# Designed miniproteins, single chains, continued (4): the designs that were tried, part 50

Each design is a single chain, and the fold is of that chain. pLDDT is the mean over its residues in the fold that is shown.

## One batch from the design tools (miniprotein)

Design m13721
Fold by ESMFold2-Fast:
Structure m13721 (fold): chain A 96 residues (1-96)
Amino acid sequence: MAEEEGKRGYEEGKRGYELAKTESERLGGLSGYQGGYLGLKSKDPEFSYQGGLGGYAGGKGALRGSETGDPRHSAAGAMAGIGGAFAGGLGSGEKP
């Protein structure tokens, strides 16, 4: 809601990216969260679409994480990707 809260959420996503052990976690966590943040904060179609793209990229990171064979790693990235895409594209609510 507040701009400060939104920035803190974005920073938390970046922090998770830096703390991530695998490239998949970094890509999935950062992209998915950034997409979600932009989508949740966006009131314009432009930024809503951008949020969706970030979420989709996060999903790809999760898929790459599954290549390492750890389902927990893949789950974290997948959740970030899905959340970002939902919030950015679908969650923000386009015109009917």
Scores: mean pLDDT 49

Design m13722
Fold by ESMFold2-Fast:
Structure m13722 (fold): chain A 79 residues (1-79)
Amino acid sequence: MTPEQQAALQKDIQDAMLRMAVSVSNIAIRNTKNPSKEDLQQQISLLRKFLQLGLDNNSDQSVLDDLNSQISTLEKRLS
């Protein structure tokens, strides 16, 4: 494997892990009929930290969009 191929693979693994975090958050919220305001705020805070990690590591825009979409969905539930 070339150094360029190795770097691309590492980025793909990181992006897959971030997408998994979005999926886990979505499943957790779907399984909670009446999540508390505190639970929603805690999930939003965690997702914002993952978004910053994605930005710092130059993740694909689609990964960043998925994180932003999930944050927006949870913020709407607080309204």
Scores: mean pLDDT 79

Design m13723
Fold by ESMFold2-Fast:
Structure m13723 (fold): chain A 60 residues (1-60)
Amino acid sequence: DKAIQELRQQRLEFLRRIAEELRRARQTLDDASVRQLQAELNARLLQEQDKISQQVKAIQ
């Protein structure tokens, strides 16, 4: 299903962007700020995963 493939690609791009943002943050921020940013990014990741899961369930 093309829609499912598109959702998978969106998730991969999202994960790549998060990884790059964390890498950059580690170079410029202190450990406490990095941990806070990582917690925020993890929360956003869970929200994105939930959205994709719901969309996949609706399609299938």
Scores: mean pLDDT 75

Design m13724
Fold by ESMFold2-Fast:
Structure m13724 (fold): chain A 65 residues (1-65)
Amino acid sequence: MKEKERKATILFTAAGINYAAAVFEGKEDVARKAKELIDQGLKEKDINKRIELFNEAIDLVNEAL
């Protein structure tokens, strides 16, 4: 049951932390792109696509740090 939903929640939290780090480090373009991916993930009804979007936001920030 719902292991993917739990994974999506964990990834959402991680993406949010990464977004905050990018904002505090002044990486405005990276922060904006990460926020767009997070917002897309929150609107996404397909759990697999939601997971992919949150992972993409995390990877984007990690590549910039």
Scores: mean pLDDT 82

Design m13725
Fold by ESMFold2-Fast:
Structure m13725 (fold): chain A 65 residues (1-65)
Amino acid sequence: MTEEEKLNKKAIEKLKEFYQKRLDHLNLSPEIKEEVEKLIDEMMKNPSKIGEIARKLFEKLKELL
C-alpha cells in the first residue's frame, strides 16, 4: 500500500465519522440517510475517487440540510 493510499483511507474514515456525527444530530428521513451512507461506502471502496465522491456527498447534504 502506497503512502498516498494510506492517507486517502485515513481521510475517508475521518469524513465518514464527520458525516455520521452530523447525521446523528439531524432528524433526517431513512431514505436520505441510506443515500448518504451509500456515498460514504463508495468512497471507502474507491479511494482514488474520494474527491469526486466527497464533493457529490457534500452537494447532496447541502440540498438536504
Scores: mean pLDDT 68

Design m13726
Fold by ESMFold2-Fast:
Structure m13726 (fold): chain A 85 residues (1-85)
Amino acid sequence: VKELLEELKERLREEGDEKGIESVKKFEKAGASEEQVRDLRIQYLGRLALERTGTEDPEALLEEMRELGMSEEELERVRKLLEES
């Protein structure tokens, strides 16, 4: 959990997302579960992928999310959400 939060903070720091970093710190302080941390990671990394690609192509978005550090388990959740959209 700590490692996942630190990885997310580093990526958000690289992108200059100060608001995202503060949100992650609040989750860390609150004692978020691994499931809550992974949901947060999916939200922020998914947004970054959309901003970086400018595309609605699901496969291109998933590839960018993977490059941003999303795990295979997190990517599988996103793929299911995109399939239902």
Scores: mean pLDDT 75

Design m13727
Fold by ESMFold2-Fast:
Structure m13727 (fold): chain A 67 residues (1-67)
Amino acid sequence: EDEQKEKVRNALLEQLSKILSEEDVKKIEEFLNKYSPEEATDFALIAGALLAQGKSVEEILEELEKL
């Protein structure tokens, strides 16, 4: 449950840290911390997909705010 969702979130943040700056990873993490663990996990998955499409961190945050 919560442990599994936290592991998924942490795995995505770890993958992001390999391709984004520490500051950009922190911005995404701070955004996700505003939401419930369920919503944060969904947003982390969407953020990972958008990043794979070549979206910038700013574009990702704008897309997530619209959801």
Scores: mean pLDDT 73

Design m13728
Fold by ESMFold2-Fast:
Structure m13728 (fold): chain A 66 residues (1-66)
Amino acid sequence: SAQSALSSPIVVAAGRTAQGDLVYLLDFGSSFAVVVSPVSGKSRGRSFSTLEEAKAEFDKLVAEPL
């Protein structure tokens, strides 16, 4: 079994914040992440153990689905 959490993620959903920043909900197989990529500046993200928690954070951030 692989012990590394970093693999090629599956993009579950994508959207934009009210500010126009890109938001991705990513599935890493062992964990989920919500990543915000601003038009200018550094990306930020949070990891979650469950899809339900990641989806709740994604829905909170997204004003416009892609």
Scores: mean pLDDT 77

Design m13729
Fold by ESMFold2-Fast:
Structure m13729 (fold): chain A 105 residues (1-105)
Amino acid sequence: MEADEEINRLREEVLELARKKGFTDEEIQKLLAALDFVDAVLREKVTDPEEYLELARSIYDAVKEALEKPGATVEDVFDALREEVRKHFPEDETALKGLDLLRKR
């Protein structure tokens, strides 16, 4: 799928930035799990491919902004993901709880 190729590029870009910021392999795995979870939520709620890509780009941009901050932590990334999910899907308690469970691991 063409959309999957763009999402994979955005994902790699975020992972490279996280490694540059000194994230451990365990923290990278948590970040990857959170990104995969959010992608699953978007695919469930958004049926239009263009709208899906727009929302995915918004989420990856928020993650990049969080990672670019001095002293960025995995907690900062989870906070950015929760704010983006809440912004687009404010009543989806299941999605927000899912992110909280991934953060707690």
Scores: mean pLDDT 80

Design m13730
Fold by ESMFold2-Fast:
Structure m13730 (fold): chain A 69 residues (1-69)
Amino acid sequence: MDELIQELRDAIRAGDFEKALEYARKLGEKLGTPELAENIARVVMRLVKEGKVTPEQAAEAAERTLRDL
């Protein structure tokens, strides 16, 4: 699980949105909520694209939210 969270964070920081969604989905499958995990990744990546948060802040928010599931 922690390895998938790290891969997700690295993908978000790299701006690799396709990989970020893929790792979020895989992490969500382990947590029983793949659709919710993917949606969380989509929301944080959208905020990065809109300039509302940095990729680093988005990665931290995604990790925190997914750990709370």
Scores: mean pLDDT 79

Design m13731
Fold by ESMFold2-Fast:
Structure m13731 (fold): chain A 74 residues (1-74)
Amino acid sequence: MEEEIEREVNLALIEIIIGIGKATGDPVSAAKRVAEFAKTLPPEVAKEAYRIASDVAEQAGDTELAEELRKKAE
């Protein structure tokens, strides 16, 4: 249950970062923050974080960042 709780907390933090980025009109910055946070996470959770960050970057029109983050999610 410890790993499950940590995953839930980390995903909640990612959602908060993205939410703030969208609310402030800076989703690219939010995607970069999520990518930095992913570096501190276990590989399984990091892949999820990079995938989410890639999607946010793509939606914001930063296709270069989205592609870079997508490769890290694999």
Scores: mean pLDDT 79

Design m13732
Fold by ESMFold2-Fast:
Formats: structure tokens, sequence, C-alpha cells
Structure m13732 (fold): chain A 55 residues (1-55)
């Protein structure tokens, strides 16, 4: 259905955003601990959203 297709596109976008955050964390290990913690929290939120949408 169109709703299933939109869900699949949203999941793909969230996966891309998660990968971008993870890459940035690895590239910028010298960034502030506060900044890295915020990015890690964003990754965790994206992971949970993906899991819920895939259920």
Amino acid sequence: SMMDERRERLIELLRKNKADYQAAIKEHKDASPEFLQRMKTAVEGLEKSIELLES
C-alpha cells in the first residue's frame, strides 16, 4: 500500500541519518564530550524509531 511505501522510505531516511551521525562521531572523536553525547543520543533515538517502524 502507499502507506507501506511511505513507511519504507521513512525507514531508509532514518537509516541514512543514523549512518551520518555514526560517521560524524567516529570522525570527530576530539569534539566535546557534551557534543558527542548529544550525537549518541540522536543515534539511539533513530535506532528506536527504526525498530518501531519495522515492527
Scores: mean pLDDT 85

Design m13733
Fold by ESMFold2-Fast:
Structure m13733 (fold): chain A 116 residues (1-116)
Amino acid sequence: MEAVKLLKEQLEELRKKLEEAQKRLEELREEHRELPGIERLRILSPLEALILAYAVLITVVERELKRVEKEVKEAEEKGDEEKLKEIEEEAKKFVEETKELLKRIEENVKKAEEAL
């Protein structure tokens, strides 16, 4: 099913982005270890927010994937071709909306980092 593949691909991409962001946060913590706590917080907080956003999106996409897999199985067992088309269209819309949200989050974090 195409919808399941798209959700799995999006989930893998989000997990990779989370891992990369966590590595970058560790590097920034080491680089700025000598800074006073409040100044360090200002530098680290945009990236910490991005990591939290990725973690939340992973949870949301995992939940959607589980829902879609269940609905696909039920529709296939019933031979409901119209329901399968509906599931595919809804999943594609979800993937696209999640992409747009992710882009906005990443752009906002970049602007916050540039303001430092």
Scores: mean pLDDT 85

Design m13734
Fold by ESMFold2-Fast:
Structure m13734 (fold): chain A 81 residues (1-81)
Amino acid sequence: ELAKLQEELEELAKKKGFDILTVSYFTFFDVETGKEVSYVHVTLYHKKKNKLFSKSWGGIKSLEEAKELGIKFIEEAAKEL
């Protein structure tokens, strides 16, 4: 469930010092290949340092994969603070 994914990533982002997290998950049908393709996009913002981090991943197979990618991204972004 996307809402649960967003909540879990928001909790981690807050613990790492971020003020805002946005998660977008979407799936479309690729008419050329006849396959569904899923994407996830994560944005993080730190108000005091005025730093924005954003990343998109394509070919996502599940919300669990999206969660793993989101956690890794938050941890790497936190090292840049």
Scores: mean pLDDT 81

Design m13735
Fold by ESMFold2-Fast:
Formats: structure tokens, sequence, C-alpha cells
Structure m13735 (fold): chain A 70 residues (1-70)
């Protein structure tokens, strides 16, 4: 599914950010939670809910990048 593919890409990006510097603990927790929920929901065929969690993860990732000056 598109949500599953996006969730995997967000997980890879979050991993790269962690290697580039420190992500604030709250943002790291929110990104991990949203990605995990998106993968789980997509695996259950709950694509609309998965897309909502992908959007949440994208927003947290954007904030994490800003915190790292990226």
Amino acid sequence: SSALEKARELAREAHRLAQAGEIPADLARQIDGAVTRAVSLASQGREEEAEREVRRAEEYLKRAKAALGL
C-alpha cells in the first residue's frame, strides 16, 4: 500500500536524522509511534487510518529536521 511505502520511507529518514544528531525525545517518540501505527493499520487493510498516521509522522519528522537545523 502507499501508506506502508511512505511509513517505511519515514522510518528510514528518521534513522538518518538520528545518525546526524540528537532528536528531542518527545519528537522521536511521536515519530516512532506514528510509523508503527501506520505499518500496523496498513497491514490490517485500514488504509485511510494508516494515511492519517503517515501524515502525523511527516509533521513530527519536519519538526525534528527543524530542531537539527536541516
Scores: mean pLDDT 80

Design m13736
Fold by ESMFold2-Fast:
Structure m13736 (fold): chain A 86 residues (1-86)
Amino acid sequence: EKVLFDGVLNQGESKTFTVGPEVKLLEFHVKGLTDKTVLQVTYPDGTTENYTLLGHEEGSFVVPGVVGDVTITVVQGKAHVKVIGK
């Protein structure tokens, strides 16, 4: 396992990290730090997914390992995001 990102993102902030071919699985842990948080994940193929957290909810999700650049953006609110490659 490898920590690809661990940090707090404010509204409008983005972080991009590169996923190598050794990573088979991406595990996302997201904690909402405001009453409503919307996190957008952009994958190397250009597809995007939005994750909405209400209150100070904590969510986690797992996606298959992707090779290339993954960008996380907080569209609304504030989040603590941790991404682990496995």
Scores: mean pLDDT 83

Design m13737
Fold by ESMFold2-Fast:
Structure m13737 (fold): chain A 61 residues (1-61)
Amino acid sequence: MYSEEEKKLILQFGRRMADAKTVEEARKALEEALSKIKDPQLQADVRQAGEQFIALLEKEK
């Protein structure tokens, strides 16, 4: 179960990724989220989700 702080971090990450119009914006949001996450499993999950989204944005340009 995630802490309240971790839940806020996940929501912030999701909003930042949804608002990202460029690969640079999405990567910046991912890096910020990863720097704040202490749990290794959550860090891995967030990294995977972020990288998948960035790959999708790269196809869209």
Scores: mean pLDDT 77

Design m13738
Fold by ESMFold2-Fast:
Structure m13738 (fold): chain A 89 residues (1-89)
Amino acid sequence: MGEEELKKLKEELKKIIEESKEIIEKVKNEKLSKEELEEYLKKLKEYLEKAKEIKKLGELGGDKELIELAEEAIEVIEKAIKEVEKKLK
């Protein structure tokens, strides 16, 4: 993997982490409709698949920083999914 490709993957993971944290705050602090919660759940599941794919790429390439960022993203996304699922019950 090229240096520029690696940088883009790291920036993408950082964006996923930020957006997932924003979803956690919105879900905790705002009265969201069932439809909005379902849309966030769909988006978070797509982010989870992407973060897992990037983690595998980091493992194959031996990039410790990419692996650590992907693991952080997975943890934040899973936390966000739990918060959304709590509101949908």
Scores: mean pLDDT 85

Design m13739
Fold by ESMFold2-Fast:
Parts: sequence; C-alpha cells; structure tokens
Structure m13739 (fold): chain A 95 residues (1-95)
Amino acid sequence: DIEKKRLELLEKAKKSMLETTRALLERYGVSPEKAEAILAKLEETMEKLKTLSGDEALEALKEMYRELLKLTDVPEMRESLQALIEVIEERLKEK
C-alpha cells in the first residue's frame, strides 16, 4: 500500500523535524512561548501535508510561513520567510 507507506514516512519526518526544530530553538534562546507557537504551526502544516499535494501543499506552506512571520522578531528570519512566500506566490500565479 503506497499511500500507507507515504503517510508513515510523513509521520516519521514530522516527528524528526519537530524534535530537531525544538532543539535548535532552545539552542538559539527563543522564548518557550514563541518556540511552542512555532512548533504548533509546523505540526499543523505537516498534518495538512498528509492529505494535500501540488498547489494545495504550496498554499499550506505559504500560510505557515506567514504565521511564522508573526511569531519571529529575528530580521534575517523574517526576510527569508518573506522571500519564500514570494516564491510560492509567483509559482501559484503561473498560468
């Protein structure tokens, strides 16, 4: 069952990504409140990606990046997130 294997891999990837992200946020001194909000957004988006593909997956990623912009005060991170949103919007408008 290809779909079952895909969902299992996405679940494992989600857990690994959340663990790694938590460790990085702790290392860089992000406040617990902001760290939990960021992790909650990542988990929400990863869950959506289990049922989404193509343009729908890109929209979910774009929404995640927009929400992360509200949660971070790091200028370099904000600039990177804005650039990622722009790239996704350009790709979605292509037709």
Scores: mean pLDDT 73

Design m13740
Fold by ESMFold2-Fast:
Structure m13740 (fold): chain A 78 residues (1-78)
Amino acid sequence: MAEAARAQAARLRALAEALRDSKPVLAELLERYAAGLEAVADALETGGLEAARAVNEAAMAELKAFIEENKEALEAEL
């Protein structure tokens, strides 16, 4: 599971780099999502499932806040 999350994070970062010049806010969102997946993977390996759930909830809340804060820019890029 942790390896799958890290593999997905790597793919999201590659996509973010490809989009950085054309869709910079979407690229930032993808980089934040990748960081969240890595944090969940790290928490799962060090603290187990309960730690991973707590980190995932925090990461999802941060992504939601970023989307709401940057809604107009994201809509313009999509």
Scores: mean pLDDT 82

Design m13741
Fold by ESMFold2-Fast:
Structure m13741 (fold): chain A 61 residues (1-61)
Amino acid sequence: SRDALVAEIEAVARELARLQGFSDAEIAAWVAQLRAQLATLSEQQQRDLLAGLRRIVEHLR
């Protein structure tokens, strides 16, 4: 579902921010902003964003 896709994007975004050394407060603020932006994207754009974030996380591990 679209809600499951948004939840997955938020989870990967939180992991990315943690790997970059952001605080829990900074992560929460950034994810809230990201959630607002996700509401304006198509499902395909959301899937493309998820794929991109996953690639960045994999390279930082």
Scores: mean pLDDT 83

Design m13742
Fold by ESMFold2-Fast:
Structure m13742 (fold): chain A 79 residues (1-79)
Amino acid sequence: YIVRFEAEFEDKEKAEEAAKRIEREAAGLGKVLSSELTGGKVSLEAEFESLTMAQLLGVILTAEGLVTGATEVKTEVIE
C-alpha cells in the first residue's frame, strides 16, 4: 500500500516546516519512497505492508497539512 500526500502553501517557510513534520511522521510509521518540496508544494509517498497503517498515516498527514496552514491538501491510499 502506498500513501500519496500533497499540500500547497502560500508561505514558503510554512511549507518547509510542514515538509519536516510530514517526513518525520511518515518515516516513523513506514518506508518513505519520495519526499519533495517545490515552491509552496509539499509531496510525499510512503509504502506500507499494512492497509491500517497506510490509512492512519493518511489521516495524520491530512491533519498536519490543515494545522500547518495548507491552502490545499490531497491524500490518497493506493493498493
Scores: mean pLDDT 79

Design m13743
Fold by ESMFold2-Fast:
Formats: C-alpha cells, sequence, structure tokens
Structure m13743 (fold): chain A 88 residues (1-88)
C-alpha cells in the first residue's frame, strides 16, 4: 500500500505538468500564435513528463500502465509534429 501511494504521489506532478504542456500547446494552436518550434517544444515537454510517470509506474511493478504511458508520450509527440506541420 505505502509503495503504491508513494508511486501515485511521485507520478501525479509529472502527469499534471504533462497535461499543462498539452493544454498550452492546444491554446497556442487555437490562438494562431504558435510557431512550429513552440508546438514541438511543448510536445517534447509533455512527453518527457509522461515518460517520467511511466518510469515511476514501472518501478512500482505496474508494467501495463508503464507501457500505456509510454505509448501516450509517443502519441503526444506525434500530435505536436502534426500541429507543427499544419502551422508551418
Amino acid sequence: MERRERAVELARPHLEAGEAAVRRMAALYDAGTATPEELLALAEEAAAHVREAAAIAEAAGDLELAERLRAAAEAVLEQGRRLAEEVA
């Protein structure tokens, strides 16, 4: 129980930071003010945070969640690339 609680506490700020980066990426895109470089940087920031959460899940023994989070990080990077191409 305590190990799982610690893993959730450690992962939460990373997931929150990743969500904030994705939210900012969407807001800049919607505002029409985003550069391709800004969208890619925010996608990389979000993916890095999600990968840290995946590493925490893996260390806690949740390999299924770790794989899902790594896939989510790759999806965020791909979304950033698509949005960057659209505004270029």
Scores: mean pLDDT 85

Design m13744
Fold by ESMFold2-Fast:
Structure m13744 (fold): chain A 91 residues (1-91)
Amino acid sequence: SHMEKLEEIAKEMIEATKKVIDNNKLKVPVDQLIKASEGLLKKARELGYPDEVIELFEKSLEYIRNNTKENLIKADEYYAKALLLMGKYEL
């Protein structure tokens, strides 16, 4: 389902972000996280996710690209907003 695919994208993104934080923002994990997030965002667009959800994922990715501890937390916040917005579209 649409939600199951979104939840899997979500899970991979959160786990990658946690690894980056836990490893003191190692550049190699960050570069891999950016590439994976860009690929997932492209897939979400291809699957027809609502534009408002896509915009939240784009903001999350921008915060990942500027990887400070504060920005990684902001990335997670925007990701959480995307999930909540998806919940409203399922209603």
Scores: mean pLDDT 68

Design m13745
Fold by ESMFold2-Fast:
Structure m13745 (fold): chain A 55 residues (1-55)
Amino acid sequence: SEEEKKKQIETLERLKELLRRHNKSLTIRNDNGEEVHLSAEEAVEMIDEAIAKIQ
């Protein structure tokens, strides 16, 4: 469980780094399972929220 949480957080942090580096929009699946198109800034904010929920 803790190792799975760590891997998920690492994946999300890597994604944040890529989004900031490329300044590109991202299509992801939100908490409701819906596909949403996000700006890089919006995606980073949602990822931060996801990391907070895992921690």
Scores: mean pLDDT 76

Design m13746
Fold by ESMFold2-Fast:
Structure m13746 (fold): chain A 74 residues (1-74)
Amino acid sequence: SSAELRAVLSDAQRAHLLAILERSADPAEAVDRVGTFLATQDAPQALLDRLSELARAGRYEEAVALLRALLTAP
């Protein structure tokens, strides 16, 4: 959930990850970079598993949308 993600990330880290998603020309690269970073920050395993499933299926636009929604939630 967005609340669980906010618990493990600082505001600066969330802004950095959003910048990766917004500025990357390659959504696959953006998802890989953000997902790898989230794994190092003890992000919820269910989120990491979902990102892995979407990436394996080539559904990078859906993965980006999910990450943006979670990182921007109030």
Scores: mean pLDDT 83

Design m13747
Fold by ESMFold2-Fast:
Structure m13747 (fold): chain A 85 residues (1-85)
Amino acid sequence: KKEEAEKYLKKAREALKQGNLEEAISYVDKAVRYASEANDLPLLRQAADIATEVAEKARKEGNLDLEIQASVVLLRAAVDIAVLS
């Protein structure tokens, strides 16, 4: 599961660099699920950071639906971090 989380985080970062925010948050969502299954706090924190960046970029672009989607993924990562801490 850790390898899957790392794979999806790399895909999320690449999508984010290309401005593909929907793809980026979709990959972050998958990374959060795999990182949670692996109980990997560092990977969950990386996922939360990317979700935060996607939410901020979506907000600047005026894409409210995507901002909400990214915020939900961020909240789930934050809850999982709190539970595992």
Scores: mean pLDDT 85

Design m13748
Fold by ESMFold2-Fast:
Structure m13748 (fold): chain A 86 residues (1-86)
Amino acid sequence: SSEKEELIKKAKEERERLIEKLREAGVEEELIKELEEELEKALEELSKEEDVKKAERLYALRLTALALRAIGEQIDRELAARRAAA
């Protein structure tokens, strides 16, 4: 459906913008690669869900959760590096 095609296109654009922002914020490439792999899985799940409204909601929640996880792990790595340098 055109609605689902539009949702998938929007999801891909949101993914690209998020990854760019995380790189600019200094998130390590290892964490970005893990995020990209999980977001690709989320996009596959989005494409298989017949309920477009449900697909949009679940993708948005997963995108947010995965982004927060990557940011949290980056913070933990920076704090650990500061402790090791002390």
Scores: mean pLDDT 84

Design m13749
Fold by ESMFold2-Fast:
Structure m13749 (fold): chain A 87 residues (1-87)
Amino acid sequence: SRKEELEKRIEELEKRHKELEKRYKEIKDKLPVEDALRLSLRLIAISATIYVARRMLKNGNLELAEKEIEAAEKLLEDVEEELKKLE
């Protein structure tokens, strides 16, 4: 179902977010303070967006859940690219 597809996408986002948090933790102390802070705030933003997506899905608002999932996917891709450059 559409709901099951969106649930799976949220689970994939949560897994990718945890992997990024782990990578950030490994390099944090080697980064300039400004870069470390920026990445930390972006990771928090991803977590918040995933939370909103789950809440929209739970409330049966599939359209808003999908929009939040897409927003989280874009934020997550940006952080992955930034971390790859810093590693």
Scores: mean pLDDT 88

Design m13750
Fold by ESMFold2-Fast:
Structure m13750 (fold): chain A 90 residues (1-90)
Amino acid sequence: AAAARAEAEAAFLRGLAAYAAGDVETARAHLERAAALGDPRLQARALAALGLIALDEGDVESAREYLERAAAASPDPAAMRAVADALLAG
């Protein structure tokens, strides 16, 4: 459990760092791993990050699916849904 959580957090941070560097493929791979590792808060955050990457790439359909999944996985679904709706409207 502790090792899986540490790996999920490391994968999430590596994904964000790759995205900031402009390496979208590496960012997506790390964020997908973070989402798969089963920590609910990190899963929601990783799915939200994948949704933002999809929006940046112009894939509104994938972005919507990721953001809706992030809302469902979130400890605060209402707050995450509000963020998702704002991003998809803009």
Scores: mean pLDDT 78

Design m13751
Fold by ESMFold2-Fast:
Structure m13751 (fold): chain A 98 residues (1-98)
Amino acid sequence: MRTAQEELDAFEARVAEAKARGVPGILTASGFELPDHNAVNEAWLRVMQRAVDKAIDPSLTLTPEEEAEYQELADLVAQLIVAYLHGHPAALSIFNRG
């Protein structure tokens, strides 16, 4: 696990990045609003499955288009995970349903 400072720095960087990119439903750390939980869960499952495949076979390569798509989904999922670790209510509601 990251240190508390590293997690905070990563969270602030992800919030700034998402805000600059205009990611739907993600505004600021203080006014955090997440997109629909079903779409987020689907994106998370896809990114997780791809990350697992890559971890099992490091030689696995993506096309530039696939890599860009998965990177965008990975960035969204990473921001939500960081928000969850910092105890944001919207992120908690998504991850604590299981």
Scores: mean pLDDT 55

Design m13752
Fold by ESMFold2-Fast:
Structure m13752 (fold): chain A 86 residues (1-86)
Amino acid sequence: SIEEFIKRLEELAKRGLKEVKELLEKGKVKEAKLVGEITLALLRIGLAVLKLDPSVSEEELERVEEIIKRFEEELKKLFEEYEKKK
């Protein structure tokens, strides 16, 4: 279902942020950047797939756009906080 697909994108975003945070705590900045970039790319692919489905509502698309926006904002904050702790 579309609802289950959106739920999986939310879980992907949460997992990606957790993995980035854990990698930053280990000082693995390059790996953290790669995980963040790959997760963001997968979220954007998910949005693109939903945009191709005529059964998907504008409200459902907006939910995924909000997931992506929040992921980008939280990812940026994690790297900014890491740089301040150096």
Scores: mean pLDDT 88

Design m13753
Fold by ESMFold2-Fast:
Structure m13753 (fold): chain A 78 residues (1-78)
Amino acid sequence: MVSKIQQVIDDLQKVADQISTLDPDFAQKVNDWIDAGKVALDMGVMMNDGKFMQDLLDQMKSKLKEVQEYLKKLQEQA
């Protein structure tokens, strides 16, 4: 589970880096989500709560999809 959540965080960071050249304000919001996700991951590991970790993974995957769709829209408008 930790590796799956870390993978989504890594993917969010890559997309945020690409967005930062087109929309730095939105990239900052994505970085805030990444920071919150890292804190939540650390908490989940400390609690050893599989349900919490699964819910976190699902939420982070949802955010990744939203950010990827936004990046595509920005690239089409550039």
Scores: mean pLDDT 82

Design m13754
Fold by ESMFold2-Fast:
Structure m13754 (fold): chain A 76 residues (1-76)
Amino acid sequence: TSEALAAGLAEMGRLTREGREAIAAGDAEKAKQLAEEVRRKGEELARTTGIPSVAALAEEAARDLEEEAEKVEREK
């Protein structure tokens, strides 16, 4: 359980980093896709571990990526 939590949190961090890299590259579509992946991973991890705060953490990261992606899309 704790190993699954650690692995899941690391994966969420990796997806968030990739999302930020997509934003830096001007790829709003990829950033939004990665935001959805982060949210999905957080929901699955919260369900599997029984820790609801993991889903909240994922939602915050996904929202941040989506907000920055919208800014990139508007500058298009």
Scores: mean pLDDT 83

Design m13755
Fold by ESMFold2-Fast:
Structure m13755 (fold): chain A 58 residues (1-58)
Amino acid sequence: MEAKLEAARRGAEAEAEGLRLLGQEATVKVTQVDEESIRIEISSELFNRDLVVKVEDI
């Protein structure tokens, strides 16, 4: 699970960094919802993503 959380966090941070390069303030939050699911949140002024993914899909 920890490796999947870290992979999800790296992906979300890469997306957030893209937004920051465009002049956006962006924050990332990655949390474990249950044994098989991770929630990924990316927030900026122009863009908000809130997605629950299965660890098998990471």
Scores: mean pLDDT 77

Design m13756
Fold by ESMFold2-Fast:
Structure m13756 (fold): chain A 103 residues (1-103)
Amino acid sequence: EPSEEEIRKHMLEQVEKLKEELGFKDEVVKKVKEIIENSELEKRNIEVTKLLTLEYFRNKLGFSEEQLERVEEAFRLATEEKKNQEALELLQKVAEEAGVKGV
C-alpha cells in the first residue's frame, strides 16, 4: 500500500496534469495544493475532490456560479450532514438544468 507521503505526491502530480489538460485556474490549483499539503488525509481527499469537481463543472461543463453554489451545497449535505440521497438529488437536478447528460 502507498504511504501517506506517496499518496500526497501522487495527488499533487494529478492536480498539475488536470491544470495542463483541463485549463484549471491558477488560483484553484493553488488552493488545492495548500489543502493537499496542510490537511489530514481523509479531510484533504474530501476538500480536494470538491474543489476539482467545481472547477471541472465551471471550465468543462459551463456551469453558472449559481449552479456551482448548488453543487457545493450537495457536497456539504453529503460530507457534513451525511444526507447522501438529498445530495445526489440536488446534483442530478443541477446537471439536468445545465443540460448535462446523466453520469
Scores: mean pLDDT 70

